# Designed miniproteins, single chains, continued (3): the designs that were tried, part 54

Each design is a single chain, and the fold is of that chain. pLDDT is the mean over its residues in the fold that is shown.

## One batch from the design tools (miniprotein)

Design m9852
Fold by ESMFold2-Fast:
Structure m9852 (fold): chain A 80 residues (1-80)
Amino acid sequence: GPVELTEEQKKEVKEIEEYLKKNPNLKEEEEVELLERALKVAGEDEEQIELGIKMHEAAKNGNEEEGRKYQEEYRELRAK
């Protein structure tokens, strides 16, 4: 199975998620950097991180078609 996160890694991911939820008006660049960091700590590979960021940007911009496309690509990578 996937490498189990350490307690420190779980704490860092949770802190990033809580920070993002409390700061919805972050600059796009700062928001993307925090998401990339959270996904990297969670053990996602570079392709999964890139797709996760694209899904978030599509959702933020209300682009449902692009969001669904990236979500499908993310699922396909996870299924490998």
Scores: mean pLDDT 68

Design m9853
Fold by ESMFold2-Fast:
Structure m9853 (fold): chain A 56 residues (1-56)
Amino acid sequence: SALDAALAALRRDATAEFEAKIKAEKATTQDEISEIIAEVGAELQARWAELRAAAA
């Protein structure tokens, strides 16, 4: 579906954003990495909710 394609695109963008934040923050510890995962995950959830609302 179009939503499945949009979710796949969001996941690719989230992966790129995660990698960029790891490099920018020089994250090496589990705590640092977990913080970045939480940030990127929250952004992904927000964008996904917006796309689902737009598709309704």
Scores: mean pLDDT 80

Design m9854
Fold by ESMFold2-Fast:
Formats: structure tokens, sequence, C-alpha cells
Structure m9854 (fold): chain A 120 residues (1-120)
């Protein structure tokens, strides 16, 4: 697999995990409608941004610096939401456990993209 094809595959996997994280977050934040709306909107923006970045990679129009900046932005947003959930939600809630597991998978895939990007 080329580095380009590997990055596209990882971004598609991140997109699918974000779609699942959004569904679980909607359940966790049911009692907090303002945070729920912000988190849902944030994830919808991330999904669209990933689709645009994949398109730019396929067209050969994405710089290494743009890719790194993009995935570091997603990482920062996921870490902030993870911290919010850990501070405000019950750690014994099965939805909270599922959400945190999905976020950890997203972070692992981002770190793989960052490692590949350093070799480009």
Amino acid sequence: MSKREEIIKLLKEIKELIEEAKKVAEKILEDDPEEKEMVVEGYEKQIKAIEEVIKKIEEGKLSKEELISFVETIKSQELALKEYVLLHKDPNDENVKEFLKIVEKILELIDKILEIAKEM
C-alpha cells in the first residue's frame, strides 16, 4: 500500500469512528442539550472536513503541513471532549465506557497518520 493509500484508509476509519462517537455522545449528553448540540455540530464538521481532506489527497493537492495541522486539530478536539466526559460523566456508565474506547481508537489512528506523514 502506498503512503497516500494508507493515509486515506486511516482517515476513512477515523470518519467511521467519529460517526459512532457522535451516536454515543448523543446518548451521554441527553441531559445537557447545549453541550449535545455543540458536540454533534463539532462531529458533523469533522466528518465533512475529513471527506474534503480525502478528496484533496486523491487529487494530489494536500501538503504534508496541511495534513499534520488537520489531524492535530482533530486530536486536540477529541482530547478536550474526553476530558469533559471524564470530569462530568459517570465512569461506570456503559455509554461513557464505549465513548472513551472509540475516542482512544481515533487518537491511535491519528498518531499512525502523524508517523506516516513524518516519512513523506
Scores: mean pLDDT 88

Design m9855
Fold by ESMFold2-Fast:
Structure m9855 (fold): chain A 73 residues (1-73)
Amino acid sequence: REYAEAAARRAGLEPPDEETLRLIEAYSQGDRRNERTLVGMAIQLALDEGAPRLEARHVERVAAGLGLTPTEP
């Protein structure tokens, strides 16, 4: 969570919402390496689109490309 929020701020994006942050946690599966890759690629996608914020759709698109599945609670 803190990593994703800090990375978005450093990229000049508005803070991600709670849904987007939870989705990042679910797809990263507690793996910090997966989290860094997922967040970095999703932020790059948001910037390429000119989006003001990292959104759930960016995370979902990148996660699908990486073959990640959400962890069950």
Scores: mean pLDDT 76

Design m9856
Fold by ESMFold2-Fast:
Structure m9856 (fold): chain A 87 residues (1-87)
Amino acid sequence: MAAVEAELERARTLLELRELLTRAGLTNEAVPQDFLDRHSAAVAELLAEIAALSKQDISEDEKRKRLFGEPRARLEAAEAALAALRA
């Protein structure tokens, strides 16, 4: 049962990531779970930041602004990783 709950937690994180990236204009496709399993350093940091922001009681506009207001490398890593998934 713990494995099922972990699976649901990851699905929730993927939905939040997808929504934030879609609104930011980085992608309009679902982010597959194997994407998180890749453990790319830059991508993992971005995913952790997005997950942390999802737990904050802040607006979607603030979350989006954080993605764009953060270091360029963070956005470039997300775009590159998503492009690789589509290849």
Scores: mean pLDDT 51

Design m9857
Fold by ESMFold2-Fast:
Structure m9857 (fold): chain A 64 residues (1-64)
Amino acid sequence: SVDELFSKVVELAKQGKISEAVELLQKELGMSEKEALSVVQLLQRPSLQSVAKRIIEGYYAVNK
């Protein structure tokens, strides 16, 4: 589910595993490295996590 994907990406970002979070977004959602890195940067700011979630949900809806 998109909620499971979001939770996993958030956990990786909090652990400082930026490359793993980027690779997960590329693999699961078809994001480019640049797009995935931008989303991970948003996740590193608690106030912007809702914005990051909306982006992830949008990509998930297109890719199932």
Scores: mean pLDDT 83

Design m9858
Fold by ESMFold2-Fast:
Structure m9858 (fold): chain A 79 residues (1-79)
Amino acid sequence: EEARRQELLQEALAHAQKAEDNLQKAFASKDPKERQKLLQEGREHAQKAAELLEQLGLPDHARQLLEIARGGARLVEEK
């Protein structure tokens, strides 16, 4: 079903955007506790986006998204 496929894709993109926003805020934050919280929320959104992409039959895209999120997390230092 075209409509359902588009809904899942839109949800995946929304979660991917939230992951990016949270990782960017974590990178800019100087508070270690805030940074850790934003990093965790970003990872959860990236994981949800990847799961939705897998449901869409796009496992390679799901893997790439998780790799990008992991790389972004590595750029965020707790101090």
Scores: mean pLDDT 79

Design m9859
Fold by ESMFold2-Fast:
Structure m9859 (fold): chain A 90 residues (1-90)
Amino acid sequence: MLEEARRLLEEARRRVEAADLSPEARADLEAAIENAEEAIRAVEEGNVKEAVKLVTAAQLLAIGAVITDPRGEEAARLIIEAAKKILEAI
């Protein structure tokens, strides 16, 4: 499941780079991707509490980005899907 989460985050990053997003929404989506990537590392290290905290932060940032700029919706969807895969690995 973690390799699938990594692929989803790589696709999300490509969508953020390709999209004409507001700077605020772009920053929030980039932060969401970073938190999700850190959550994967936390899972690999056996730090379940940190992984859950980071995944929650990633989901909230992704949702916030879509509220700010709906053009970020597809990237946010991929981040939320990656977050679900990370939680399934715990």
Scores: mean pLDDT 90

Design m9860
Fold by ESMFold2-Fast:
Structure m9860 (fold): chain A 64 residues (1-64)
Amino acid sequence: AEENGKNAAASVEGLFGVKVSEEERKALTEAVKAGQEGNGEEAARLASKAGPEAQKLVAGGSGL
């Protein structure tokens, strides 16, 4: 879970050229976990808490 959050944060930073905070990284970890569990609605909700760039990444179905 923690490493998934780091990978998601790196993807957001690389794709959008922004810095992800520790709080946003934690929200991304939870969003990725929810998405992998098949709960796309919860994943989208958690990703929106991580910021608009993270929400776009999750909505794009990139399979984080």
Scores: mean pLDDT 66

Design m9861
Fold by ESMFold2-Fast:
Structure m9861 (fold): chain A 102 residues (1-102)
Amino acid sequence: GDPELNEAYIRTVKLALEKGNEELAENIRLLYLLMGGAEAPEAALRALKSAETLLELGFEEKALEAVKEALKILEEDPSSKEKAEEAAKLLEKAAEEAKKKV
């Protein structure tokens, strides 16, 4: 796999677990898996970095909500690069909105 993508995945899952949010950690794992199925590594990296940003800023509930919404988009067409890009953009928007609140 891509080392940068793998590092982002590991960091984001670890951060969710350190926060005690096992549900978010599992949803991040599903996000990584579905993005892999769509063969969209750049979109996956952006999505994972956005979830990491939300967690670092303390917006755990918003991170869980955004990851779950991204998963719904990906589940509509698991092989679609277009759906992977849509999911990544949703997570990026959530992260940018959170940055404006700190």
Scores: mean pLDDT 87

Design m9862
Fold by ESMFold2-Fast:
Structure m9862 (fold): chain A 68 residues (1-68)
Amino acid sequence: IKEVIPGGSADKAGLKVGDEVVAIDGKPVFHGGEVMSALADGKPRKITVRRDGKLVTLTVSGGITVEL
């Protein structure tokens, strides 16, 4: 993730700059378009990111703009 908008849905969910999105709802993702499509409907999604060499799963809700 290149940028997280302060106070946005991504920030409130605990996503941070430098996080690598590896899965959504337990399904591996390989392209930023898959991430954006999954988040575009505003439904709660479980996002798994790699942070500091660890896998972290976060729940993101609401319409979201994430810069990848």
Scores: mean pLDDT 63

Design m9863
Fold by ESMFold2-Fast:
Order: sequence, then structure tokens, then C-alpha cells
Structure m9863 (fold): chain A 80 residues (1-80)
Amino acid sequence: KPSIMEQIEKFLEMLKEKGLISEEEKERMLRYLRWLREKQGWSDEELRAVFEGLLRGELSRAGASQEEIDEAIEEFRKLF
């Protein structure tokens, strides 16, 4: 099974392909999550929860609608 970070990276690539986030937004989220994992020792479950929060924030900042944000979170949850 892929690691949580591999699943997150693949999901972010899908969102980028749909035009919901930029490459820069993807890179910022991945850098923050890797920092939490490597420097703070956060678990896979903690990283999953934080990623949902980051995803909501980044999509909202990018101008996504609440419906688009909710659908993206639901799609992410289906990976697990």
C-alpha cells in the first residue's frame, strides 16, 4: 500500500490536473506536511486530518466554492 504522503501527493496532482490548485499550492502543502512528518513526528492519521484542513484553506484561498471544497474532501476520504 502507498504511504500517506504518496496518497496525498497523488491526490494533489489530480486536483492540479482539474485546475483546482496550482503547482505552487501543491508544493507548499507537500512541504508543510513533510515538515510535520519528518521534524515533528506526526502520525499518518494526524497528517490525514491536517491535510483536510490545509486542503479546505488552500482551495478557499484559490477561490473555490464551498461545494467544490466539500467534493474534494469527500474524494480524498474515499482513498482510505
Scores: mean pLDDT 81

Design m9864
Fold by ESMFold2-Fast:
Structure m9864 (fold): chain A 107 residues (1-107)
Amino acid sequence: ADSQELEKMKAIVVEVGRKYNLSDGDVETLKNAVVQAAELLDQGDEEGAVQVLVEALKPVPNADKIAHDLRVEAKDQNVSPAFINLFAEVEKQLGVEDGLSLIKEVV
C-alpha cells in the first residue's frame, strides 16, 4: 500500500472508532494494527495481516460490526482490493470465533 492509501485507512479507523464510541487508546491500537497489517501485506503475509487485525479487534466491543464498517468505508473511499479483502477475512474470522465460544460455553 502507498502512504496515501495507508493515511486513508487510518482516517477510516478514526471515523468508525468515533461512531462506536471507542476510546482514543483503542483507536490508536487499531491504527497501529492497520499499519502493521499493511507491512505484512506488502511482504505477502496475508495470514499474518489478518491475525494482527483479529487480535486488535477481539477485545473491542462490537468488533464484528467495526470490521464490517471498516470494509464498507474502505470500498466507498476506493482503498485497494487487498485491504477490502483483508477486512472481509477479519470479519469472517471474528464470526467463526464467536461461534466457537458459544460451543465452548455449552460443553
Scores: mean pLDDT 76

Design m9865
Fold by ESMFold2-Fast:
Structure m9865 (fold): chain A 80 residues (1-80)
Amino acid sequence: SKEEKIEELLQKLGDEFNKLKEEGKATDEQIEKMLEIREAFINKDYEKLKELLEEMAEEFKESHPELAELAKKLIEEIEE
């Protein structure tokens, strides 16, 4: 289902972001944004989730393109 695909992509996004956290490369602001993304998903606030993912894709497009790509795939899935 669409919801299952969104959950799978969110898990992949979380896993990639956790690698940055473990390496000490994530800022406190970025960690807070990931928590907001999780909360938006739990609350099924897809409009806020999409907004946060668009911000993440823009922020990481040059430094961590893998995170930006996962965020873009999530946005596409939400819009379908």
Scores: mean pLDDT 83

Design m9866
Fold by ESMFold2-Fast:
Order: structure tokens, then C-alpha cells, then sequence
Structure m9866 (fold): chain A 75 residues (1-75)
């Protein structure tokens, strides 16, 4: 699915932004990834990643983003 491929690409961009310390860019990519999927579990994990990133917890944000990617890869 092109929607799954786009969500995975956006999650990858978010993780790179988190590693670079660009919190605002990471949050934007996570929001776009959430909007690109209709899967409720993926949306919940991406929302948790956004909340962690806003709190400055890049490690937690990355873990939730990777979990969301894992769920997408099972669809």
C-alpha cells in the first residue's frame, strides 16, 4: 500500500530529526505519518511519540515511532 509506504517514510524522517535534535521537525513528520494512516493502533503509538517529543524525551519518542513502524510492517 502506498499509504503504508508513505507512513513508514515519514516515521523514518521523524527518527532522523529526533537524532539530529530537531524536535519541531520530528513532531511535524510524526503528525504527517499519523494523518497518512487509518490504523488506530499506529495512530495511538504516533500520538504517544508526539507527546514524548514535546516533553523533550527523544528516546521515548523514538521507541514509540519504531513500534508504530513495526505495526505498519505487519499490515
Amino acid sequence: SSAIEEALRLIGEAIEALQAGDRERAIEYLKRAKESTSDEEVQELLEKAIEAARAGDSAAAGRYALEAAGVLNQL
Scores: mean pLDDT 89

Design m9867
Fold by ESMFold2-Fast:
Structure m9867 (fold): chain A 79 residues (1-79)
Amino acid sequence: MMMIEERRRRAVEETLRRMRELGVSEKVLKAAREAAEASEIPSLDVIVEAAEKNGSKEDAEKARRAEREVSERFLEEER
């Protein structure tokens, strides 16, 4: 159902927004967005992987934190 895909896409956008708020570098944010756009199924894992490959250890930790916070919020919205 398109509603599930929209929810996943929203999670990707919110993860990228939180990464920006946490101070992830623009280079890493661009790589993460490109990875998410290249995926037919938008997955938060591709964002974290892009941050790990293109960023510093701190950028990767910020990406993991943003992913966790967004995932937790979406789980609460489903409860």
Scores: mean pLDDT 74

Design m9868
Fold by ESMFold2-Fast:
Structure m9868 (fold): chain A 84 residues (1-84)
Amino acid sequence: SYEELLKEAEEKARELVEEADRLAEEGDVEGALRVGREGVRILQETVDALSSNPRQARRAAQTLSGTAIATIGAAEEARLRKAR
């Protein structure tokens, strides 16, 4: 169902945020950004799958933005640690 697809996308996005945080702790800015791009791709595919339900599509798009912001934040944190 659309609800299950959205839930799975949100869970995958959460896992990617956790991985980005781990990479940021290791100082891997490139890895954190790569994980962010993967998250954006997964959520974009979910939005496309939910295009017949505009309310769910909007919710998926909002989740996409949140994931991108979180991964960018993780990359910036790693950059600051690397610069010392």
Scores: mean pLDDT 71

Design m9869
Fold by ESMFold2-Fast:
Structure m9869 (fold): chain A 67 residues (1-67)
Amino acid sequence: MTVDELIAAGKLEEAAKQLEQGAKQLEALGADWGTAQMYEQLSEVYEKMGKYEEAEEYRKKSEEARR
């Protein structure tokens, strides 16, 4: 299942775990743009879960990675 499929199915915790694993792999590869994309999606997933503090943290990480 893709992250988008997990989000559509309401499996937000599973989507977050998959995105966290993806971000770690992209960081290991030095893919800053891809890491920023993963953090942006993590922010959206945490917001959907009502975890607004975590959502803002990942949003900031995404913005910083795009600098």
Scores: mean pLDDT 78

Design m9870
Fold by ESMFold2-Fast:
Structure m9870 (fold): chain A 59 residues (1-59)
Amino acid sequence: DEEKYKRALEIVGDAASRLESFLKKYGPLENLTKFSPEDLASLLGISREAASELIELAK
Protein backbone atom coordinates (compact mmCIF):
# COMPACT_ATOMS: atom_id res chain seq x y z
CA ASP A 1 0.00 0.00 0.00
CA GLU A 2 1.56 3.27 -1.19
CA GLU A 3 -0.08 5.30 1.60
CA LYS A 4 1.39 3.02 4.31
CA TYR A 5 4.80 3.34 2.62
CA LYS A 6 4.59 7.15 2.64
CA ARG A 7 3.60 7.16 6.31
CA ALA A 8 6.47 4.77 7.13
CA LEU A 9 8.93 7.20 5.50
CA GLU A 10 7.48 10.05 7.62
CA ILE A 11 7.82 7.98 10.83
CA VAL A 12 11.52 7.22 10.19
CA GLY A 13 12.37 10.79 9.06
CA ASP A 14 16.13 11.06 8.40
CA ALA A 15 16.36 7.23 8.28
CA ALA A 16 14.14 7.08 5.14
CA SER A 17 17.00 5.91 2.86
CA ARG A 18 17.89 3.20 5.41
CA LEU A 19 14.27 2.00 5.51
CA GLU A 20 14.10 1.97 1.68
CA SER A 21 17.27 -0.17 1.48
CA PHE A 22 15.90 -2.49 4.17
CA LEU A 23 12.60 -3.03 2.33
CA LYS A 24 14.42 -3.69 -0.97
CA LYS A 25 16.38 -6.52 0.72
CA TYR A 26 13.72 -7.98 3.05
CA GLY A 27 10.53 -7.53 1.06
CA PRO A 28 7.18 -5.93 1.93
CA LEU A 29 6.45 -3.61 4.87
CA GLU A 30 4.63 -6.46 6.71
CA ASN A 31 8.02 -8.18 7.28
CA LEU A 32 8.85 -5.42 9.80
CA THR A 33 6.39 -7.13 12.21
CA LYS A 34 8.95 -9.97 12.53
CA PHE A 35 11.28 -7.64 14.46
CA SER A 36 11.11 -6.40 18.04
CA PRO A 37 10.91 -2.60 18.48
CA GLU A 38 14.43 -2.67 19.99
CA ASP A 39 15.94 -4.61 17.05
CA LEU A 40 14.19 -2.50 14.42
CA ALA A 41 15.21 0.76 16.17
CA SER A 42 18.84 -0.41 16.21
CA LEU A 43 18.79 -1.58 12.56
CA LEU A 44 17.23 1.66 11.24
CA GLY A 45 18.86 4.08 13.70
CA ILE A 46 15.52 5.40 14.98
CA SER A 47 13.89 5.70 18.41
CA ARG A 48 12.14 2.72 20.03
CA GLU A 49 8.90 4.73 19.90
CA ALA A 50 9.24 5.29 16.13
CA ALA A 51 10.04 1.58 15.65
CA SER A 52 6.88 0.63 17.60
CA GLU A 53 4.76 2.98 15.44
CA LEU A 54 6.32 1.49 12.29
CA ILE A 55 5.53 -2.09 13.41
CA GLU A 56 1.90 -1.11 14.21
CA LEU A 57 1.60 0.51 10.76
CA ALA A 58 2.95 -2.67 9.11
CA LYS A 59 0.32 -4.93 10.78
Scores: mean pLDDT 80

Design m9871
Fold by ESMFold2-Fast:
Structure m9871 (fold): chain A 78 residues (1-78)
Amino acid sequence: GPLEETIERAMKYLYIHGNEEVRKYAIEAGRAFRAGDYETAAKYLLKAAEASKSEELREIALEGARAAYQLAGKEPPF
């Protein structure tokens, strides 16, 4: 659905355009997401946002994190 598509798009974009640390967090978020652990996926996407050196990458990571928290049935902490 739209939330899953938002998370997948965010992870792919971060992997392609992010630095080494952002890419590492995108990979970990992807592992958690595929395991159905949406809260852990959201936490890794937040770490990717913090490691992002551009506003565009940060915004995409935060959008993905919000979608992952919503799939987990949780209010985003931001």
Scores: mean pLDDT 88

Design m9872
Fold by ESMFold2-Fast:
Structure m9872 (fold): chain A 62 residues (1-62)
Amino acid sequence: MRYRVTLSVPHGGDRSLVIKQIEKLGGKILKDISVRTLEVDLDESAAEELKKSPLVGSIEPL
């Protein structure tokens, strides 16, 4: 399922940590939209796990 992931903070390596977490959860980065925003392919349980990250401000289903 596709999600738009918005980071809580725009800088400082947080993006790299979120990308690693997405990949660890078996997800795929589909689009690099902006410094704060990624379009990703995740299952629903992986999206819920990612929401627990303090580096993630929001996750919106597409």
Scores: mean pLDDT 77

Design m9873
Fold by ESMFold2-Fast:
Order: sequence, then structure tokens, then C-alpha cells
Structure m9873 (fold): chain A 99 residues (1-99)
Amino acid sequence: ADVAEGLARLAAAAREARAGDKKRQAVRLILLGVLSGDEELIEEGIKKAVELGADEEALKEAVEKMKEDRKKALEDPAMKAMLEAALRSLTEAVAHLPE
């Protein structure tokens, strides 16, 4: 699935980042924003990722694909439940990140 591929790519970038928690925080904000439909969180996450050296155009393209895939996934009850579980886990993770 395109969403899973995009999320894996963002997670891999965060994991490889020697800049540590800052890149991880940016990735989590983007994922949380996409899963919750919060445009402000998506914009904040992209901005933070770009400040850390990420490609803004590539991130925006990936986010738009994730938004379209989320709309399609909400038509499947199993996928909807999985997205809701992911949103809860990401919300808890973001709440414990350094400010």
C-alpha cells in the first residue's frame, strides 16, 4: 500500500537521522496531522523537517498521496480501525517528545 510505503520511508529517514529526536518529532507531526486531518500539524511537521534538511517538494508530494490514501482507507472498516489505533499511538508518542 502507498501509505505503508510512504510511512516506512519517513520512519527510515527518522531512524537514520543522527540529528536525533528533532527529525523524529517532525515525522511524527506529519503522520499525526495526516491521520487526524489536521493541516496545521502537517505544515508544522513539514517546516521542521525542511529546517533539518528534508526536501520540501518531496514531502508535500508524499503528504498529498497519504491524504488521498487515507480517504480511500476510510471506506474499509479494517483500515479505518487501524488508522484510529495508529492515531492514538502517535498522539501519545508526540505528547512525550521534548519541546
Scores: mean pLDDT 68

Design m9874
Fold by ESMFold2-Fast:
Structure m9874 (fold): chain A 92 residues (1-92)
Amino acid sequence: SLEEVLSELLELADRALASEEMEEFEELLNEMVELVLRASETNSLEDVISVVQTVADYIRATPGVSEEKLQLFLKKIQETVKKIVERDKAKK
């Protein structure tokens, strides 16, 4: 369900933001991307974008996040959303 996907993404985001090593951060970020891509196979584009937007807003609101980590999160979110949108357009 989308609620389960959102819950898992927020847990992964917390773990990624708490990581002290960049390699661990990138690994967790990749798990988040994979989860979003899987969710996009069984959910509407609007629902998946809504979940991704909620996660992005949560990350932006989190104090103490380094600029480097924030920019990498936002870049991966943008790339993932672009892939989902392009796939949705291909179905039409």
Scores: mean pLDDT 80

Design m9875
Fold by ESMFold2-Fast:
Structure m9875 (fold): chain A 74 residues (1-74)
Amino acid sequence: DELRKKIEEIKEILEQIKKSTDLEEQQKLIQQAGLLIDQATKMAVQKGDQESLKEIFEIAKELDELSKELQEKK
């Protein structure tokens, strides 16, 4: 399932952000995860997959929280 694979890739990127100590790397990973979230959202909408859409929204919220935490460090 392409959608499920993409969701798992996003989760892996979120873990990479959490483990990284390089601010530039974290910012690039945040941008990459955001693009993948957009792609996964479009796929879930096209398939009518409400469960995946809900999971994607939860992931997007976590990404937003991580982004805000990085801003707080400055």
Scores: mean pLDDT 82

Design m9876
Fold by ESMFold2-Fast:
Structure m9876 (fold): chain A 85 residues (1-85)
Amino acid sequence: SQRDQLLQEAQQIYSEIVDELGDVYKFGSNEQKKKAQELFDEGMKVYDQFLTLLDNNEPLSKLQELLEKMRKILEEMRKIRLEAE
């Protein structure tokens, strides 16, 4: 289903956010680690909201809006990781 596809995308983005956080912790400064942790915490909140909306059978458009927020968080995490390398 479309909902199953969106869940798979959300899970993939979440996994990538976890990986990016790990890389920042290997190579980053204390400031970069703090920024990455703040983005990770925000990403967790958005992911939890996504799962809640999915469970409550909310419209696909709302799920897609949360996915876009997760993608933007991932992009910001990647920027921090690239600066840490």
Scores: mean pLDDT 88

Design m9877
Fold by ESMFold2-Fast:
Structure m9877 (fold): chain A 71 residues (1-71)
Amino acid sequence: MTELTPEYRALLKEIEELEKKNPTIEELEELIARAERLRPALDPELQRGLDALIESLRGRIEQLKREEAAA
């Protein structure tokens, strides 16, 4: 099993914390940017997991955009 880097672990922690609150689109975009920056440094196994997390974050952004459009 490939060891998680400290930065990857930190990213996972921040995603968990944001899931506990109502995050802003800006906060979600920042996490996606950080995830994409880390992606090339990870092995394919971890990249697959990261891609799933990025898709989850993008889904949250779309939800918030719909709420913004309704306001």
Scores: mean pLDDT 76

Design m9878
Fold by ESMFold2-Fast:
Structure m9878 (fold): chain A 67 residues (1-67)
Amino acid sequence: APSLAELEQQLRQAQEELDRATRLENEVFNDPSASREERREAILRTSEATMQYLLALMQVQEARKKA
């Protein structure tokens, strides 16, 4: 099983990806030349990043409860 420090590092990486995905989604939605496909891809990336962040957060919370 990963250590608490390893899980906290994974959570930080997931938070960074979520931040990047959110910034890219905002850029796409503020671009009047952006296609429907580009907007859909931006939404999918943010959704995936959100799920990864929530999974990492749950793992950290469970590890902290055990400590």
Scores: mean pLDDT 84

Design m9879
Fold by ESMFold2-Fast:
Structure m9879 (fold): chain A 72 residues (1-72)
Amino acid sequence: SMEELKKEIEELIKELEELAKKIKDQNFRDKVLRTIEGARKALESGDEVVLKVAKKELEEMLKETKEYLKKS
């Protein structure tokens, strides 16, 4: 449902915000924060396609952030 999709996005945002605090590289941290901002704007749209795209972008950024933190 749309409500479940929004909840999943909100949970991904929270996880990514916590991981962003651990990022020492300013440029990479800013990239992560921009992804979070984009997802928050998507939540305001109410468009299911926009929300599905935002979820995929958050999942990819979460994977990239976890891989970055393993190397740091």
Scores: mean pLDDT 87

Design m9880
Fold by ESMFold2-Fast:
Structure m9880 (fold): chain A 62 residues (1-62)
Amino acid sequence: MSEKEKYALSVFDKDGDGKISEEELEEFKYSTDGIVRKFDKDKDGFLDDEEIEELLEALKTE
């Protein structure tokens, strides 16, 4: 992971663990209202590391 990913992860990762778990992703779905679902290609409600990277890139890119 790059420093950019860790920085964005800290936004989602409340504990500062440096990674996003599926449980935290579920919480963010309800809080964010749709952004996570847009990047969930499987439409299963969970994001893989690669999809999380895309999400973080989109969030920091306005």
Scores: mean pLDDT 56

Design m9881
Fold by ESMFold2-Fast:
Structure m9881 (fold): chain A 81 residues (1-81)
Amino acid sequence: EIEELAKRAKDLVREAAERFGPEKVAEVLRRNAEDAASQPPSPELEQTAELLRQAAEKAEEGNIEEAAELAGQAVEAYLKS
């Protein structure tokens, strides 16, 4: 289910931040945003890219909980595309 995948994405962001640091997580999230933006445009993919950019900004600020929430929302948007 979409909710389970979103929950896993949140858990992965938190774990990756603890293991690799928030700066590394921000880099990965920005790359995923660019990948989403490079696909044929759709409202869901545009929303996914924007949510991933916001997640990267929050991770860079050290706000990992907000980054995780935004990454979960991005996964939900992506799966609806």
Scores: mean pLDDT 81

Design m9882
Fold by ESMFold2-Fast:
Structure m9882 (fold): chain A 80 residues (1-80)
Amino acid sequence: SAEEERKLEIMKYVNKMIDAIEAKDIDTLVKIAKEFLEKFPELGEQFLRLAEEFARMYGIDEKTRQELLEKLKKVLEEVK
């Protein structure tokens, strides 16, 4: 169904986000966030929360985590 396809696509983006966070690749994470928010603008806040939780879980240092979250917040602000 369309709902099942939507869930699979969301999970695909979540996995890409996790990979970028593990790699500490902020530029790739921003690119993934832009693509995700173009498809699912209503899920921006959930994406930001998950990114913060996974950054903490993977032991990303506070300075890098703050830079990552600030850049993601800017992506959210650009999507209208």
Scores: mean pLDDT 83

Design m9883
Fold by ESMFold2-Fast:
Structure m9883 (fold): chain A 95 residues (1-95)
Amino acid sequence: SMREELEKRRKKLLEEAKDPKKREELEKAGKKAAEELKPVYDEIEAKFPEASDDPEKQKEMLQLLAKKLAGVDESAPLEEQELALEKLHLELLEK
């Protein structure tokens, strides 16, 4: 399954991160990924200023993030949206 594949990829990165040099490279990749994604997150968060206190708004925000960042349709199951965003994040770390 996609979840199992992504979990194995994440565990591999964590295992490699036991090497201080690989850990530093992974931290740099993580910062770069965060900077690349920040403009989209900021745009979406600006549309949902009260999302932290409203589960329905949080769900709608996640749907838009998954659509904009990972190309997942907003009618897709919540789990599929979360897995698509996780896959994108892992791909950015693996560059």
Scores: mean pLDDT 76

Design m9884
Fold by ESMFold2-Fast:
Structure m9884 (fold): chain A 84 residues (1-84)
Amino acid sequence: PDPSPEELAAAAEAHADEAVERFKEMTKKLVEEKGAEEAKKEAEKLLEEEREALKTETNPALRAAGERILREAEKALEEVVKEA
């Protein structure tokens, strides 16, 4: 059966923390491999794709989780690039 709205909301919140951490790790690896400037370009492209996907999300809980991922990922990108 399809997941309930409550199950989707709980899964979305758990997934948001993991998604932000994965994005941060990926961005650090890109900085090591390609340098801060190229890493920033690639990370910004991924964030732009995620923003576009969120425009089509109609579930409020999934949209809220996605918005949180974007906010925290943008902050993580700034911090990683500063440290590079």
Scores: mean pLDDT 77

Design m9885
Fold by ESMFold2-Fast:
Structure m9885 (fold): chain A 73 residues (1-73)
Amino acid sequence: MLSQEIIDAQQEMSEAGRAGDKEKLLKAAERLSEALKKEGYPSFAYYVLSVAYELAGDKEKAKEYREKSIKEK
């Protein structure tokens, strides 16, 4: 099962998204992505970052992380 760190970060990301807090959303997404990389899911980590940056309005960063998500295995 996923670690408590991943569960906690995912909850923070969901709360920030509902509140429209872009700064908190990005912080939670970065924290979630680091935890996912440690668990061996780098592709999923980059996908999470791409979604967070898209929601935050950073189209360039969203595209960068989406491309990384596709290429990582």
Scores: mean pLDDT 78

Design m9886
Fold by ESMFold2-Fast:
Structure m9886 (fold): chain A 70 residues (1-70)
Amino acid sequence: NGELPLHLIELQVSHLVSKYPSLSRREAEIYVMHEIFGGSYREVAEFLGMSVGTVRKLLRNAKAKIAAEE
């Protein structure tokens, strides 16, 4: 059951994109949902209406971009 707090996710996404301007909004959304809120790949995929493979790809992209801007 994907009852994630949308307003808190949006706030965290806005903050993350501001801090790491290379991130796309989708990459930031997936990072926030999985890494910050602890959602599984399946839960995030179901919530966003995408495949688990796409979630994994975008999360790896987000992590790589964040690491590069540290």
Scores: mean pLDDT 81

Design m9887
Fold by ESMFold2-Fast:
Structure m9887 (fold): chain A 93 residues (1-93)
Amino acid sequence: MAAFQELVEEGILTEEELQEILDQYNSGISEEQSRKLANGAIVSILARKGIPPELLERTSERLDQLAAESKSREEYFERAAELIRETVEEYKR
């Protein structure tokens, strides 16, 4: 969660976009479902920001991988936040 708040402070995400991700995560009935729903929100947000389909597909695959590999909620959010930053920076150069 702290890592996502840093993305808002850096201007990578808006408060509204962060809330969208959190709402999707909190709507899950299991940790696995919560991560999947949050990943869907992240990809949707990045698409709305104009990230091209090829980069979105790569980011989506990496989000699915880290959701499966992350041992805790905190690890998942930290890794997801870093991937969002990396993706946005790659696009903006």
Scores: mean pLDDT 84

